# Designed miniproteins, single chains, continued (5), part 62

Each design is a single chain, and the fold is of that chain. pLDDT is the mean over its residues in the fold that is shown.

## One batch from the design tools (miniprotein)

Design m18136
Fold by ESMFold2-Fast:
Structure m18136 (fold): chain A 93 residues (1-93)
Amino acid sequence: SVEQAFRQLADELLREADELGADDVTKGMILITVGVARVNALRTDNPQIQQLEIEYARLLSRSHLLRDTDPERSQQLREKAQQILQQIDELEE
């Protein structure tokens, strides 16, 4: 299920956050990012959009994780997330 996929994604990202010693603010940003993408995925019957929402949440959450330790890679991940968001917008016609 889409909900199960997002739950597994949240668990994966929070584990990565713990391994990197991320603060509670960063973990909160990850949970908000995953939660918003999950809501958007559940509002659509398009499986392509659902998969893109999962990829968007993964990329954006990892950008938050690397913001302070690797800002250049964080920016690259954010730019990739924005490209995915543009693809979603194009499919929502």
Scores: mean pLDDT 88

Design m18137
Fold by ESMFold2-Fast:
Structure m18137 (fold): chain A 67 residues (1-67)
Amino acid sequence: MSISELELEGEVLLSLGRAARSLGDRELALRLYEEAIKLYEKQIEEEPSERARKALEEAKEELEKVR
């Protein structure tokens, strides 16, 4: 299974967003989740992946909770 660069970058940003949220940095968490969402959406447009779709859904749910 090959992972695209966009998917890997999205996973990194999602992890950083979770870390920022756990530290109480709401603004940083929001930005990181928004960037992760953009990368996952681009990945899905270019090459659909169940992993990317699940990650996108998770990122959107986490973004909703930070707002």
Scores: mean pLDDT 79

Design m18138
Fold by ESMFold2-Fast:
Order: C-alpha cells, then sequence, then structure tokens
Structure m18138 (fold): chain A 83 residues (1-83)
C-alpha cells in the first residue's frame, strides 16, 4: 500500500543518519504505517484537521526516534519535515 511505501521510505531515510536495531526499525515502520493510514482515511472523510494531527504525530515520532538513535537535531528535524 502507499502507506507502507511511505513508512518504508521514512525508515530508510532515518537509517541513513542513525542506526536502528531490528526491533526499533520494525516498531517505527508499524507505527508510521498506522499513522499514515489514519491520515489518508481522515482526508478521504474530509476531516483535514484530523488528518493534519496524524501527520504531526508521524513527524514527532520520526523526530524523537531519530534523536534517540543519535541523529543530530538538524537531521532529525529535516527527516520529520519530509513526512
Amino acid sequence: SGAELSAQAAVEALESVAKLSEKEREELFKKLTELVKKAEQAYLEGDEEKAREYVKEAQKLVYETALKAGASEEDARELAEKV
């Protein structure tokens, strides 16, 4: 699905600047896929505010995961903005 492809791209981008364990990679992929699917569903239902909230949650997840994995604040911020 498009959501899984988007989540995979985000995980791969994060792994270019920080090292994730197999468990951390799988957990991030699962959570991002769920958030992207929820955002897509909200857009389809016309709930743009709810869709934006899910995108912000996905951005925060990428940012926090990157920082915890040792990425710079600049890299973590740039990765989050690309979600």
Scores: mean pLDDT 86

Design m18139
Fold by ESMFold2-Fast:
Structure m18139 (fold): chain A 75 residues (1-75)
Amino acid sequence: EKLKEYYKKYLNVSDEDIEEAERFVKEGKTLEEVVKNSNNPKLLRVYFDLVLRKKALEKGLSEQEILERIEKAYK
């Protein structure tokens, strides 16, 4: 939920685009598979951001901390 608000504000994407990108990441889809399924540049940006978020979580960062870091990176 909080991530959707962030993506809408900073990446200017729709709820549908965000949910689709989240599904692709959860299912372990590759970039090639994501491009074939949506071919939407805004969705691709969300997908890349979510992939980086997963890596940060693996390093022990909290959901909130990751969101704050992403917000700073897009400024």
Scores: mean pLDDT 71

Design m18140
Fold by ESMFold2-Fast:
Structure m18140 (fold): chain A 61 residues (1-61)
Amino acid sequence: SRMQEYMEEAKVDREEALEKLREETRRMMRSLGFDDELIDAGVEAAVEDLEEGVRSGEVPP
């Protein structure tokens, strides 16, 4: 059904956005000279912030 197609498309878009966010955050922090530990923490924080935004309805899924 159209609704199921929409839900699957939204899920794929969200997963792609999360992967892109992780990669972009890592590359940005690395270019700024952050340590690997801090880069990993920053990537996780960025993902958690986006997920919280989606859950609260401030960011579309």
Scores: mean pLDDT 71

Design m18141
Fold by ESMFold2-Fast:
Structure m18141 (fold): chain A 74 residues (1-74)
Amino acid sequence: SPEALFTLAGIAIQEMYELDIPVEEAVAQIRRVLGPHDPELAARLAEALRRGYAEGLSLGEMLERFRALVREHA
């Protein structure tokens, strides 16, 4: 479900922001977890994570962007 996919991606985002996990490690985690289920969504979320982090988005802003992308993709 879209909400389940968002939950899995959200864990990677939270770890990146709260545990200072490098953005590329969070990207690898998203691709590893979501790629087998939906490679197109995994690629879109990975790019959104890289772009949003570079733009200086907060955790909350990044989670909102991911939720919107997951719902749009479904």
Scores: mean pLDDT 80

Design m18142
Fold by ESMFold2-Fast:
Structure m18142 (fold): chain A 62 residues (1-62)
Amino acid sequence: SLADKFFEAMTKNYKLSPETVKLIKDALKKKEEENPNFTLQDFVDAITELDLKEGDKIKINP
């Protein structure tokens, strides 16, 4: 799925804590289940809605 591809790319490019990885994975799964036409904007929205620790923030420029 597109969400899986974004998640894989993100985990390869960023050193994230296991807790942050879990939060992102769960958020992306929820968004994809709510919207079968998952887009880059849905990915950005999911990440932005997460309460991430300082230093674990993802910089995404769509």
Scores: mean pLDDT 65

Design m18143
Fold by ESMFold2-Fast:
Structure m18143 (fold): chain A 86 residues (1-86)
Amino acid sequence: SEEVELAKRILEKAREDAAELKKAVDAGELSEEEIRAAREQARGLIKELEEWKKKSKDEEAKKLLDEAIAILEELAKYLDEVLAKL
């Protein structure tokens, strides 16, 4: 299914991007402004994926989108915690 393939790609990218971002944050490589921008980007993507999930008729695609949303929500919470201590 084309929709399932797209959802898989988004899930894989979310996992990869979240892991890379967390490593950069932990290494102290990002400014406060960059961390804020990353948090807003994650929140924006969550909204887009929720809209896609709402319109989707494919149960497998919805499940993959739920996993991607969960990863992004965890990332956004992590970034919020980092910003709270700055």
Scores: mean pLDDT 89

Design m18144
Fold by ESMFold2-Fast:
Structure m18144 (fold): chain A 73 residues (1-73)
Amino acid sequence: MELIKKTEEKYKEAEELLKVLSPDAREHGIKVGKGIVDNAKKAKSEEEQKKYLEGAEKLYKSAKEAAEKVLKE
């Protein structure tokens, strides 16, 4: 349960960052993120839940880097 909550929280953080990107990039990122959260909820082992948390963290990192590039001078 805790790992799934962390995955959902990380996706929400990534989704906020995606809002500063182009509509196409935002839509694609949201689709990927929702897939990660849905798979985490279906995961039957802690090992699988950790894998999806890592996926959400990677999405967040990519979204943050892309958002920083858009918002920088």
Scores: mean pLDDT 80

Design m18145
Fold by ESMFold2-Fast:
Structure m18145 (fold): chain A 81 residues (1-81)
Amino acid sequence: VEISPELAAAIRAAVERLEALDPKVAAPVREAADAFLAAPSAETRLELEIALGVAEIHAAVTKNEALLEAVRELAALVREA
């Protein structure tokens, strides 16, 4: 399935928001998102969902509400893709 240019741009912007908040936590999410956007598949989608799940756990444990919101926003965009 081809991702619309608008949705791809929204996903990239959401990844940039994560990088601005915590570049270390964002790094594996960015790598998985770049792979997913370059070659959308069930496998690249699953890798991105796993990276997002790890980031969400980190945000919840560290009580970083801004990071948690940003991860959930990106996860919602990925579900639309």
Scores: mean pLDDT 86

Design m18146
Fold by ESMFold2-Fast:
Structure m18146 (fold): chain A 95 residues (1-95)
Amino acid sequence: MEELERLRRALQEAVEAFEKASEIAKTNPDEAVKLAREVLTRLAEAASGHPEAARIVQEVSRKFLEGVSKAKSPEDVAKALREAAETLRRGIERL
């Protein structure tokens, strides 16, 4: 249970990081994308021993990468980051 609580805490911190990155994206989308990638890398490592959490991180990563690849403006990048945060938040509820 403590292992799962630590993971849930890390996932919640990531939600906050994605929300912060979405605000940064409005003025500096490249910095926001870099921050999000760093957060996703750490989450993937933390979730590697937990199949359900790993699946959530994988879904968030896919949605984020697809959103960024289709983005044509800083606001599109901010929206992709916000949607990634929302997907992660919903995933945490299922843990």
Scores: mean pLDDT 82

Design m18147
Fold by ESMFold2-Fast:
Structure m18147 (fold): chain A 104 residues (1-104)
Amino acid sequence: MTKTFTTTRENAEEVAAQVGEAALASGSELVELTISGIPPEKVEEATRLLLGTPGVLRAEGDVEAGTVTALMEGSNGEGVKEAVLAAASLVEPDQELTVTVTGL
């Protein structure tokens, strides 16, 4: 199962909650969270913040693509929410991020 969401800083709390619910609804022990639209200069910082998030097992940044991919515990909806909020906090208010959750 794969679900995709778009967020800006202004609606990040609502979208992060929806992403967390989608992870829980997957019923998967592991989910892959992919966040795209991150400015290249913020990808390394976003990757570090995601690695520090509870339930994140692995995170990998792609500076050229403006993407961070995290492997997470699917049962940790709060951790998934925190990861989305962390990424949204690093971008300008009008910057749109695309968040994809895939059950593994």
Scores: mean pLDDT 82

Design m18148
Fold by ESMFold2-Fast:
Structure m18148 (fold): chain A 89 residues (1-89)
Amino acid sequence: SPLEEAIALLNELLRRLIRGEASVEEVNQRLSQVISLLDSAGLTDIAQELEQWKNDLVSLLENNGSDMELTKQLMRGIALITEIWLAER
């Protein structure tokens, strides 16, 4: 399932972000792949939310944002995974 693949990719990205292992290039590549999967599945609203999250997260990482700001973005990512999971029904 494209949505199951999207959830798996997001979970792996969140794990790597929490460990401080994710690069800006990895975030761009993985989230662009997830956005493409969601658009293909017709979940355009969630795909737009992910595009906004990607841009915010990339900006945060490029500017060495605070741990608090990163935590807020990680919580947003968890919320987006929940929305995709609910849409998979």
Scores: mean pLDDT 85

Design m18149
Fold by ESMFold2-Fast:
Structure m18149 (fold): chain A 65 residues (1-65)
Amino acid sequence: MTATVVGEYMKGNTTIGVIDRGSKDGVKVGDVFQDKNGNLYTVTKVGRTTSEVEGIKVGDVLTKV
C-alpha cells in the first residue's frame, strides 16, 4: 500500500506527517510506512480517511512495510 503525505505540522519536537490513508484502508496504530530514502515512520493516530505518522522527513509518497 502507498500513501501520500498531504500535510505536515509540528507537535512538540516532532514533525507529524498527515497521510491520505486511514482506517477505511486498513491502517492501524503501530503500522510502519517507509519513504523513498528508507526512513521508517510509525502510525500514531488513525482517522477514517487520513492518519498521522511521527518524525516525517520527506513529504512525498510512503509505502507500508
Scores: mean pLDDT 81

Design m18150
Fold by ESMFold2-Fast:
Structure m18150 (fold): chain A 69 residues (1-69)
Amino acid sequence: SSLELAMTVALVRAAGGDEFISAKDAIRVLEEEFGIPRSVVNEALKRVTLDAQGRVDVSALARAVEALL
């Protein structure tokens, strides 16, 4: 839960305070700030819904990533 919260906070900051983040920015933040392999982030992205703009819910993504660790 502490890692999920830390990832959520970092993703919200990268999204400029929005609850939705682009898949590209999410991959960058999780890889560069948390050392999470791109393969894990891509697998998590397959388990969450992207909106019409290619954005993901930050909380859903953070939870999906933590479930894969």
Scores: mean pLDDT 85

Design m18151
Fold by ESMFold2-Fast:
Structure m18151 (fold): chain A 87 residues (1-87)
Amino acid sequence: MVPSREELEAIRRLSDEERLAAFEALAAQYVAALRDGAPEEEIRALERALLDLYVWHLSTSDDEALHARMRALLEAVGREHRAALAA
């Protein structure tokens, strides 16, 4: 299920740990959608939600370790996407 704008804004108000957990859950949902052959529109919507949360975090947080963790998750998602396309 693709998060709404309201749900994404709610995630922005969570603690850093809760926000990271929500981001990890969203990343896992994106990978599952890719593996299950979900419609392209759904995959793009999930990717946009991940990028929106990441960009917001970069703009509002000075926690470099959390930035690195979120970036690593995005890179892992990118690798899974390329692997799914190659399979």
Scores: mean pLDDT 73

Design m18152
Fold by ESMFold2-Fast:
Structure m18152 (fold): chain A 100 residues (1-100)
Amino acid sequence: SMDEELERWRNEVMKLIEDTVEQAIKNNWSAQKLRSSILGVLRRFRDELQEHFSPEQVREAMEAVLRDLEELAKKEKNEEVRKALLETIEEFRREMERDL
């Protein structure tokens, strides 16, 4: 079903984001590199979803991902990583408001 497909996409993007955050911490990435990497993941999944779903469904699915990312940021003990995640969420929401 479409709901099951969207949930699968959401789980895949969150796994990639979590893996990216883990790599950023392990390798002492700059906040800018982490933000750019997470934005790249979010944009790639948005673009992929846009090929298969309506703009409304894409916006809803991406907002669900951003809420999962907010929860990830709340649990993050590394202040620089937490700040980078929150700034990434704000930037991507602005892009969605403009483009969707």
Scores: mean pLDDT 85

Design m18153
Fold by ESMFold2-Fast:
Structure m18153 (fold): chain A 91 residues (1-91)
Amino acid sequence: MEEVERLIKELEEALKELEKNNDKELAEALRKALEIVKENKEENVLATIWYDEKTNTIYIAVYKKEGDEYVVEVTTLKDGKEIGKSTFRAK
Protein backbone atom coordinates (compact mmCIF):
# COMPACT_ATOMS: atom_id res chain seq x y z
CA MET A 1 0.00 0.00 0.00
CA GLU A 2 2.60 2.60 1.05
CA GLU A 3 4.83 1.57 -1.89
CA VAL A 4 1.99 2.28 -4.35
CA GLU A 5 1.33 5.67 -2.72
CA ARG A 6 5.07 6.49 -2.92
CA LEU A 7 5.10 5.47 -6.61
CA ILE A 8 2.08 7.70 -7.30
CA LYS A 9 3.87 10.64 -5.63
CA GLU A 10 7.09 10.00 -7.61
CA LEU A 11 5.12 9.82 -10.87
CA GLU A 12 3.25 13.05 -10.01
CA GLU A 13 6.59 14.80 -9.37
CA ALA A 14 7.95 13.46 -12.69
CA LEU A 15 4.79 14.73 -14.44
CA LYS A 16 5.37 18.24 -13.04
CA GLU A 17 8.96 18.20 -14.34
CA LEU A 18 7.83 17.10 -17.82
CA GLU A 19 5.15 19.82 -17.90
CA LYS A 20 7.74 22.41 -16.77
CA ASN A 21 10.10 21.34 -19.59
CA ASN A 22 7.31 21.64 -22.24
CA ASP A 23 7.44 17.90 -23.02
CA LYS A 24 3.71 17.65 -23.72
CA GLU A 25 3.68 14.14 -25.26
CA LEU A 26 5.62 12.59 -22.37
CA ALA A 27 3.41 14.46 -19.87
CA GLU A 28 0.26 13.03 -21.52
CA ALA A 29 1.68 9.48 -21.36
CA LEU A 30 2.73 9.85 -17.71
CA ARG A 31 -0.72 11.27 -16.84
CA LYS A 32 -2.28 8.13 -18.37
CA ALA A 33 0.07 5.87 -16.38
CA LEU A 34 -0.79 7.74 -13.15
CA GLU A 35 -4.51 7.23 -13.82
CA ILE A 36 -4.00 3.47 -14.24
CA VAL A 37 -1.95 3.22 -11.01
CA LYS A 38 -4.47 5.31 -9.04
CA GLU A 39 -7.40 3.20 -10.30
CA ASN A 40 -5.64 -0.01 -9.20
CA LYS A 41 -3.88 1.15 -6.00
CA GLU A 42 -5.70 -1.43 -3.81
CA GLU A 43 -4.57 -4.30 -6.08
CA ASN A 44 -0.85 -3.99 -5.19
CA VAL A 45 -0.04 -2.48 -8.56
CA LEU A 46 3.37 -1.27 -9.71
CA ALA A 47 4.05 0.76 -12.84
CA THR A 48 7.22 1.58 -14.75
CA ILE A 49 7.65 4.02 -17.61
CA TRP A 50 10.53 4.31 -20.03
CA TYR A 51 11.11 6.48 -23.05
CA ASP A 52 13.08 5.58 -26.16
CA GLU A 53 14.19 8.97 -27.51
CA LYS A 54 15.52 7.50 -30.79
CA THR A 55 12.10 6.12 -31.80
CA ASN A 56 9.99 8.66 -29.80
CA THR A 57 8.27 5.69 -28.12
CA ILE A 58 6.97 5.48 -24.54
CA TYR A 59 6.40 2.16 -22.78
CA ILE A 60 4.13 1.91 -19.75
CA ALA A 61 4.29 -1.41 -17.91
CA VAL A 62 1.69 -2.12 -15.21
CA TYR A 63 2.35 -5.06 -12.88
CA LYS A 64 -0.51 -6.67 -10.95
CA LYS A 65 -0.09 -9.56 -8.52
CA GLU A 66 -2.49 -12.48 -9.05
CA GLY A 67 -1.72 -15.23 -6.52
CA ASP A 68 1.88 -16.33 -7.11
CA GLU A 69 2.06 -14.71 -10.57
CA TYR A 70 2.45 -11.19 -11.90
CA VAL A 71 0.32 -10.06 -14.80
CA VAL A 72 2.21 -7.42 -16.79
CA GLU A 73 0.30 -5.14 -19.17
CA VAL A 74 2.53 -3.10 -21.49
CA THR A 75 1.05 -0.13 -23.33
CA THR A 76 3.14 1.32 -26.18
CA LEU A 77 2.62 4.95 -27.16
CA LYS A 78 4.22 6.72 -30.13
CA ASP A 79 3.70 10.47 -30.60
CA GLY A 80 1.04 10.37 -27.86
CA LYS A 81 -0.98 7.64 -29.62
CA GLU A 82 -1.49 4.11 -28.34
CA ILE A 83 -0.04 1.77 -30.99
CA GLY A 84 -0.06 -1.47 -29.01
CA LYS A 85 -1.04 -3.23 -25.81
CA SER A 86 0.36 -6.61 -24.70
CA THR A 87 -0.24 -8.82 -21.65
CA PHE A 88 2.33 -11.21 -20.14
CA ARG A 89 2.40 -13.52 -17.11
CA ALA A 90 5.47 -14.08 -14.92
CA LYS A 91 6.12 -15.96 -11.67
Scores: mean pLDDT 66

Design m18154
Fold by ESMFold2-Fast:
Structure m18154 (fold): chain A 76 residues (1-76)
Amino acid sequence: MSPEQRAAFEEELEALLREFVARLEANRDDPAAQRAIAQETIARVRELAAKYGVPQSVLDQLIAQIRAYVERLIAE
């Protein structure tokens, strides 16, 4: 993966994660909706990772972080 491809991936990922957090905040009183948003975001992250040829280990870490974030938010 080139440095330019990594930068482009990180920019698109950052935009996607900003949207993810905003959608979770808009649905803070609906844990089922928050989990659905997490699954939708994970699917989009998988598509983005495939587009840029991101290593599976990096993708697995991102998915784990998204899941951990939403479960922590729901637990509060």
Scores: mean pLDDT 83

Design m18155
Fold by ESMFold2-Fast:
Structure m18155 (fold): chain A 76 residues (1-76)
Amino acid sequence: MDIFMINVARSFGMSDPVIAWVMSQRGRWPLIITRYYDGQRIYFSDDDLQRIRNDLDDNARTRRINIQRQQQILSL
């Protein structure tokens, strides 16, 4: 499952640190991957691909907000 998650993330052009972070955030991703595995590669429906992208975007936004807030606290 982890290897397949990495391969999917790389297909979206994500860097290894981003892939590692995504894998740490969502325990449900292995269930999605298992549904579309044909023994050699993973195929996702457009809906599942949209969910993956949305989760990545939401996580990136949350990190930006947290970094900004931490920087404001450190500047006090």
Scores: mean pLDDT 51

Design m18156
Fold by ESMFold2-Fast:
Structure m18156 (fold): chain A 64 residues (1-64)
Amino acid sequence: MEEKKKAFKEGLKHASEAVQALEAGDYPATAEHFRKASEAFEKAGNQPLAEGLRRLADEAEART
């Protein structure tokens, strides 16, 4: 349970960093942070959220 909580917090941190990068127009950084958030949420056991974030990362890469 603690490992999943840690992974969830890491996911929130990376998602926040991705949103900040997106607001700044930094699409490469946005993609990287969404990928890290996706990995963290997958480890936290939230597969649907992880898949959604992976798609957002792919979309950000397409904008570079």
Scores: mean pLDDT 83

Design m18157
Fold by ESMFold2-Fast:
Structure m18157 (fold): chain A 82 residues (1-82)
Amino acid sequence: SLVEAFKEAIEILSTTGDKEEAKKVLLDAGLTEEQAEEVVELLEKLLKTKPEDKEAALAEFARRLEELGLHEVADYIASLLK
């Protein structure tokens, strides 16, 4: 599923920092090249965000995912705030 691919991309970026591999996982899940690039950039920004700013960063991330048309993933991220 797209949510599973998203979790895998997060694991790759948090463990190895391999942007190319994270992007491939997202492309294989059906994202466009533009969507995959934007998502990887947003994930890197989120992973570098200070713990005290994480909740606000997650909310903004979910909004950006909605703008990209990734509604299933945006709903998943929003659910983490509840």
Scores: mean pLDDT 80

Design m18158
Fold by ESMFold2-Fast:
Structure m18158 (fold): chain A 119 residues (1-119)
Amino acid sequence: SLADVARERLEELLGRVREELARLPESSLTVDEALAKLPADKQKEIRKARLELQVAIGMLELARGVKAPESVLRRLAAEVVRAAEEYFELIETIEDPEVKAVLLRELERELERALALME
C-alpha cells in the first residue's frame, strides 16, 4: 500500500505515546479542563495543533469514503503523520504531568482512528 510508510510512522508514534502514558498519572480531566491549566499562548498553540490533526484525519476519512486516487490518499496520509508528529512534539514541551497525560490520551485515540483509516 502507498500508505504503508505513513502507517508504520503512526504505529511507531503510537508506541512512543503509550510508553510515555505508562509513566504518567491517571486523570479525570477533559481536554478543555487540562488546557485551562496552561498559559494562554500555550493553549492557543496546542488548540491549533489539535485542530490541524483533527482536520487532517477528517480529510483522509472523506477521501477514503469517496475512493480518491492513491496519490491523494498518500498525500493526505503524509499530512496526518506531519500533524500528529507536530502535536506530539508540542505536548512534549508541557511540564504539568496531568495535562501531558490528558493530551497524550487524546493523541492515542486520534492515532488509533487514523490507523483504522489505513487498513
Scores: mean pLDDT 89

Design m18159
Fold by ESMFold2-Fast:
Structure m18159 (fold): chain A 78 residues (1-78)
Amino acid sequence: KPATITLVFLAPSREAAERAAQAMRDAALKTPGVISATAEVRDLPDGPRAIVTIQAENDEMAWKAGEAASRAGAAALA
């Protein structure tokens, strides 16, 4: 059954949030079994958020895509 995972990272700036969101989306789309990945940046009172929403063929693929996206997002924020 298709599965959806959403990752949210607090970023130190809007530019960092945009880089992280794009990096997460790109990493997710490179993962086998991913159907779609959407990147978004939201400005919240405590800071900008990098958000990626990933749809995959099943829970296992969603988890693998989430791991790849999380690593890419963390690297973009370092």
Scores: mean pLDDT 86

Design m18160
Fold by ESMFold2-Fast:
Structure m18160 (fold): chain A 104 residues (1-104)
Amino acid sequence: SREAELLRLDLVIRSLELALERTTNEEAKKRLEELLREAERIKELLLKGEITPEEARERLIRKISETLDISEEEARELLRLMEGDPEAGAKKLVELALRVVEKE
């Protein structure tokens, strides 16, 4: 349902905000800020009825995959972690953002 997806998005946003509070690396912070902006945009589109819950979820998975340089399957696992445990999600977000920065 749209209401269930909005609740999940709020948990994802919380996880991203926690990750940003815990990140001191400027390039990792920029990637996490980009993900936060996308999650907030997706929430706006869902609230307006402009996208479906399924489209919202797929868009978020793709953005996570591209921004953190992980597979779509790994992005789905990370999304489930953020939705189930925002604190654990935040820790993993920081780890992955730092990893992608180290590769560049």
Scores: mean pLDDT 89

Design m18161
Fold by ESMFold2-Fast:
Structure m18161 (fold): chain A 71 residues (1-71)
Amino acid sequence: SMAAELERLYERGKELLRKASEAFKQGNYDEAIRYAREAIELFEKAASVPGAEQNLRVARALLEAAEAAKA
């Protein structure tokens, strides 16, 4: 079903957000940026899933922080 597909996209987004956070903690800003961008796309596609909007805000904040840290 469409709902099951959106839930799978959301779960994948959470996994990528976790990887982005771990990369950021390790100072691997290029990896953090890449994973955060992928997570953002998945959360945008899964925007109707409960929790997606909050995780999208977290992913965007992490992307901004990683880009600033690299600059």
Scores: mean pLDDT 91

Design m18162
Fold by ESMFold2-Fast:
Structure m18162 (fold): chain A 60 residues (1-60)
Amino acid sequence: SARERRVLRARAALELLGGLSAREASEKTGVPLPTVERLRRTIARDGGATAGRLVEESLA
C-alpha cells in the first residue's frame, strides 16, 4: 500500500541517519537499493530535512 511504502521509506531514512550504509538500510527495510542510494544523497545535501518530512508523512 502507499502508506506501507511511506513507512518503509521513512524507516530507511532513519537507518541512514543512524549510520547504516545504503545497502544495509535497503536489506533491513526491503526498499530497493537504488531508491535508498538516492535518498542517502538527498539527505547528505539537505542535512536530514527530507528524512524529517518522510517521517511526518508516514504518521499522517
Scores: mean pLDDT 80

Design m18163
Fold by ESMFold2-Fast:
Structure m18163 (fold): chain A 92 residues (1-92)
Amino acid sequence: SARELLREAIELVLEAARIYLKNSEDVAKGIALILEAIGLRIELELGADLKEIAERVIELAEEILKNSKSPEAKELAKKALELAKKALELLE
């Protein structure tokens, strides 16, 4: 289901953000990415609009892909992006 894909995508992007924080000199950016991912996790469980959640997961994953120097963080963000895009496809 779209919700299950988004739950997995959020966990992947959260882990990517944690790796970004650990390996980044921009601590504020790393913290912001983690807080955004946690917020999305909470919104998903509270029954927020799945399309809006998917679009925000895509934006967050793309931001990690753009800013991270970690191959591991990029791979996790790429997987999150693919899952969120599949969720959007199911919601259309």
Scores: mean pLDDT 85

Design m18164
Fold by ESMFold2-Fast:
Structure m18164 (fold): chain A 63 residues (1-63)
Amino acid sequence: MSLERIKKSLEVARFIGEVLSRIGEATEQALRLYRQGKREEADALMKKANDEAIKEIKEYESK
């Protein structure tokens, strides 16, 4: 494996870590909303977080 591939793998891992961290935060907020009986708000929050994550991944891949 080349040094360049190792560096690229590290950059990808860091990017994935950031995306997962944001999804985790949204999931915790959605869980709190769900427990309060605000299921529609929880579902909307999760959909928004997933849509934003997909958008970020596509933007990253296009670079």
Scores: mean pLDDT 80

Design m18165
Fold by ESMFold2-Fast:
Structure m18165 (fold): chain A 100 residues (1-100)
Amino acid sequence: SLSPVEQIRLLFEEIKKLIEEKVPDKEVAEELIKKIDEREREIINALEQGKTEEALEILSKLFQYLYHKAREHLDEETFEEFVKELSKIAKEIKEILEQS
C-alpha cells in the first residue's frame, strides 16, 4: 500500500530518531539530521528520475559519513548498537531502491 518513496521516507525518519536517541551532543545530532535530510531529498529525487545507481551511491556515501561521525562521537558500546541498527535500515532502503 505504501509507495517506494513513502517507505524510504519512513526509514529515514527511523534513522533520524536513532540519531536523536543515541547521539548525546544535541548540536552534533542536529548537524547529522540536517545532512540526513539533505541526502534523503537527493535520493528521492534520483529515484523519481529513475536514476537508481545515483540514489544507491548517495545512500552509500551518507552511511559511510554517519559511521565515521558515530565512531567520533559515541562510546564503543553505543557505537556498536548504533551501527547494528543503522545497517538494518540501510539494507531495507537499498532493497527498496533496487526493486524500484
Scores: mean pLDDT 88

Design m18166
Fold by ESMFold2-Fast:
Structure m18166 (fold): chain A 86 residues (1-86)
Amino acid sequence: LPSQKAGEAGRKAADLFAEKASVYPDAEEIRENAEKAHLEVLKLYQENPELSVEEMIKRIKEAGEKVAAQEAAGHATVRALSDAGL
């Protein structure tokens, strides 16, 4: 089943990120980002079941960066409106 393969690939990718993150001072934040991105990557793989584990890892990084950028943009918008008195 493609969704089961996606689950296994995503789990392996998350494990790899957890291992790499363990040596970073912000290891907990990196792990949380990988976990959040994992769900989006699972959705992408369900739509494209041919994705390899290496491609899943790449997509997890891209998804994590996208989520971080969207959160930053949202906060910036709210702050700009507040600073403008709107």
Scores: mean pLDDT 58

Design m18167
Fold by ESMFold2-Fast:
Structure m18167 (fold): chain A 73 residues (1-73)
Amino acid sequence: KTLYKVIVETTEEALDKVKEEAGKLKQEGKAIRVEQEGNVITLTFESEEEAKEAAKELSKIEGVTKVEIEKIE
């Protein structure tokens, strides 16, 4: 099954805001998983389109330093 990870690196100050937005995406059923490791938030999606839109939205948050999308087969 193909999955897509959106990996968000942020400042400590922006971490809570990124977590809040990631939590909304999970609540909406778009992200199937949300994980945190330090200042890195990883969201897992089943849809490439939803992953790309999430990456675009999360990259607009002040303090987000890097956003990557990884395809997992």
Scores: mean pLDDT 85

Design m18168
Fold by ESMFold2-Fast:
Structure m18168 (fold): chain A 84 residues (1-84)
Amino acid sequence: MEKTLELAKEEAGLSDEEIEEQYEARKKQFEEQAKKLKEENTPQNLFLLKVAEEAEKLLEKGASAEELEAFVEEKKPEAEKLAE
């Protein structure tokens, strides 16, 4: 098990601890965002909730933290338009 994780992190260029921290941090941030979005139930919040759900699906498929950040950043301009 540990040796398999070592091989995976070498391919990703990250330490075991860094990979685990990134995944846990991203999942927690998405959960916190989802709670906040549900409280207001605005069109912008509904859009951001869908973005968070899609990001969580990417995380479940093994997407990197950088890929998740890029995905969220790509959606920010559209969310801002909904806030108008």
Scores: mean pLDDT 66

Design m18169
Fold by ESMFold2-Fast:
Structure m18169 (fold): chain A 92 residues (1-92)
Amino acid sequence: MKERKEEGRRKVEEGVEEVIELFRESFREAEELFRELLELYEEEGEEALEERLAELEERRRRGELRLSESLAAGEAKKWLERLREERERLEE
């Protein structure tokens, strides 16, 4: 009877580590996707980035967006907002 409780505890710890590793991998994928979005901005400009972000938002509404894609899109949107604020401040 005690062995089942000890095995259960080890399984929980193993499961927590597996979930943490999956989250780390998703974060790495999000970083890579974020870089791709920034490269799109550099090559094709702000309009292309906004169009791509709108496409990702539509996929999110359909429940088709992965966690990594959602994180990357969110960060790219924040980055674009900061870039606009910085440009406006420098233009004054």
Scores: mean pLDDT 77

Design m18170
Fold by ESMFold2-Fast:
Structure m18170 (fold): chain A 96 residues (1-96)
Amino acid sequence: MSSLSGTLNSINDQIKKALTEAGRQLGADVLKKLTSVSDDYTSSSQAAANSPDVMGKLEESNAQTLGKVNQVDPTLGTVVKKLLDNGLASVSELMS
């Protein structure tokens, strides 16, 4: 469904899946950190969707999430950046 909520749920599911799978491969401590990052992104992106400035707040949320992932694993950060950039483009197209 081409709704903002549907698009954000899809992005959140993709990020959560990528971070959870990477965490399972990298070990329990990393999984805990990446689960926290995923939960923070879900909360932040939902707050962005309820903001008057959806795009600006989502870009801010994406930058914070990418920074946290890069501190854990820069290779994973490259994957997450692509998912976040694709998600932002999808939201931008929906809002235009």
Scores: mean pLDDT 82

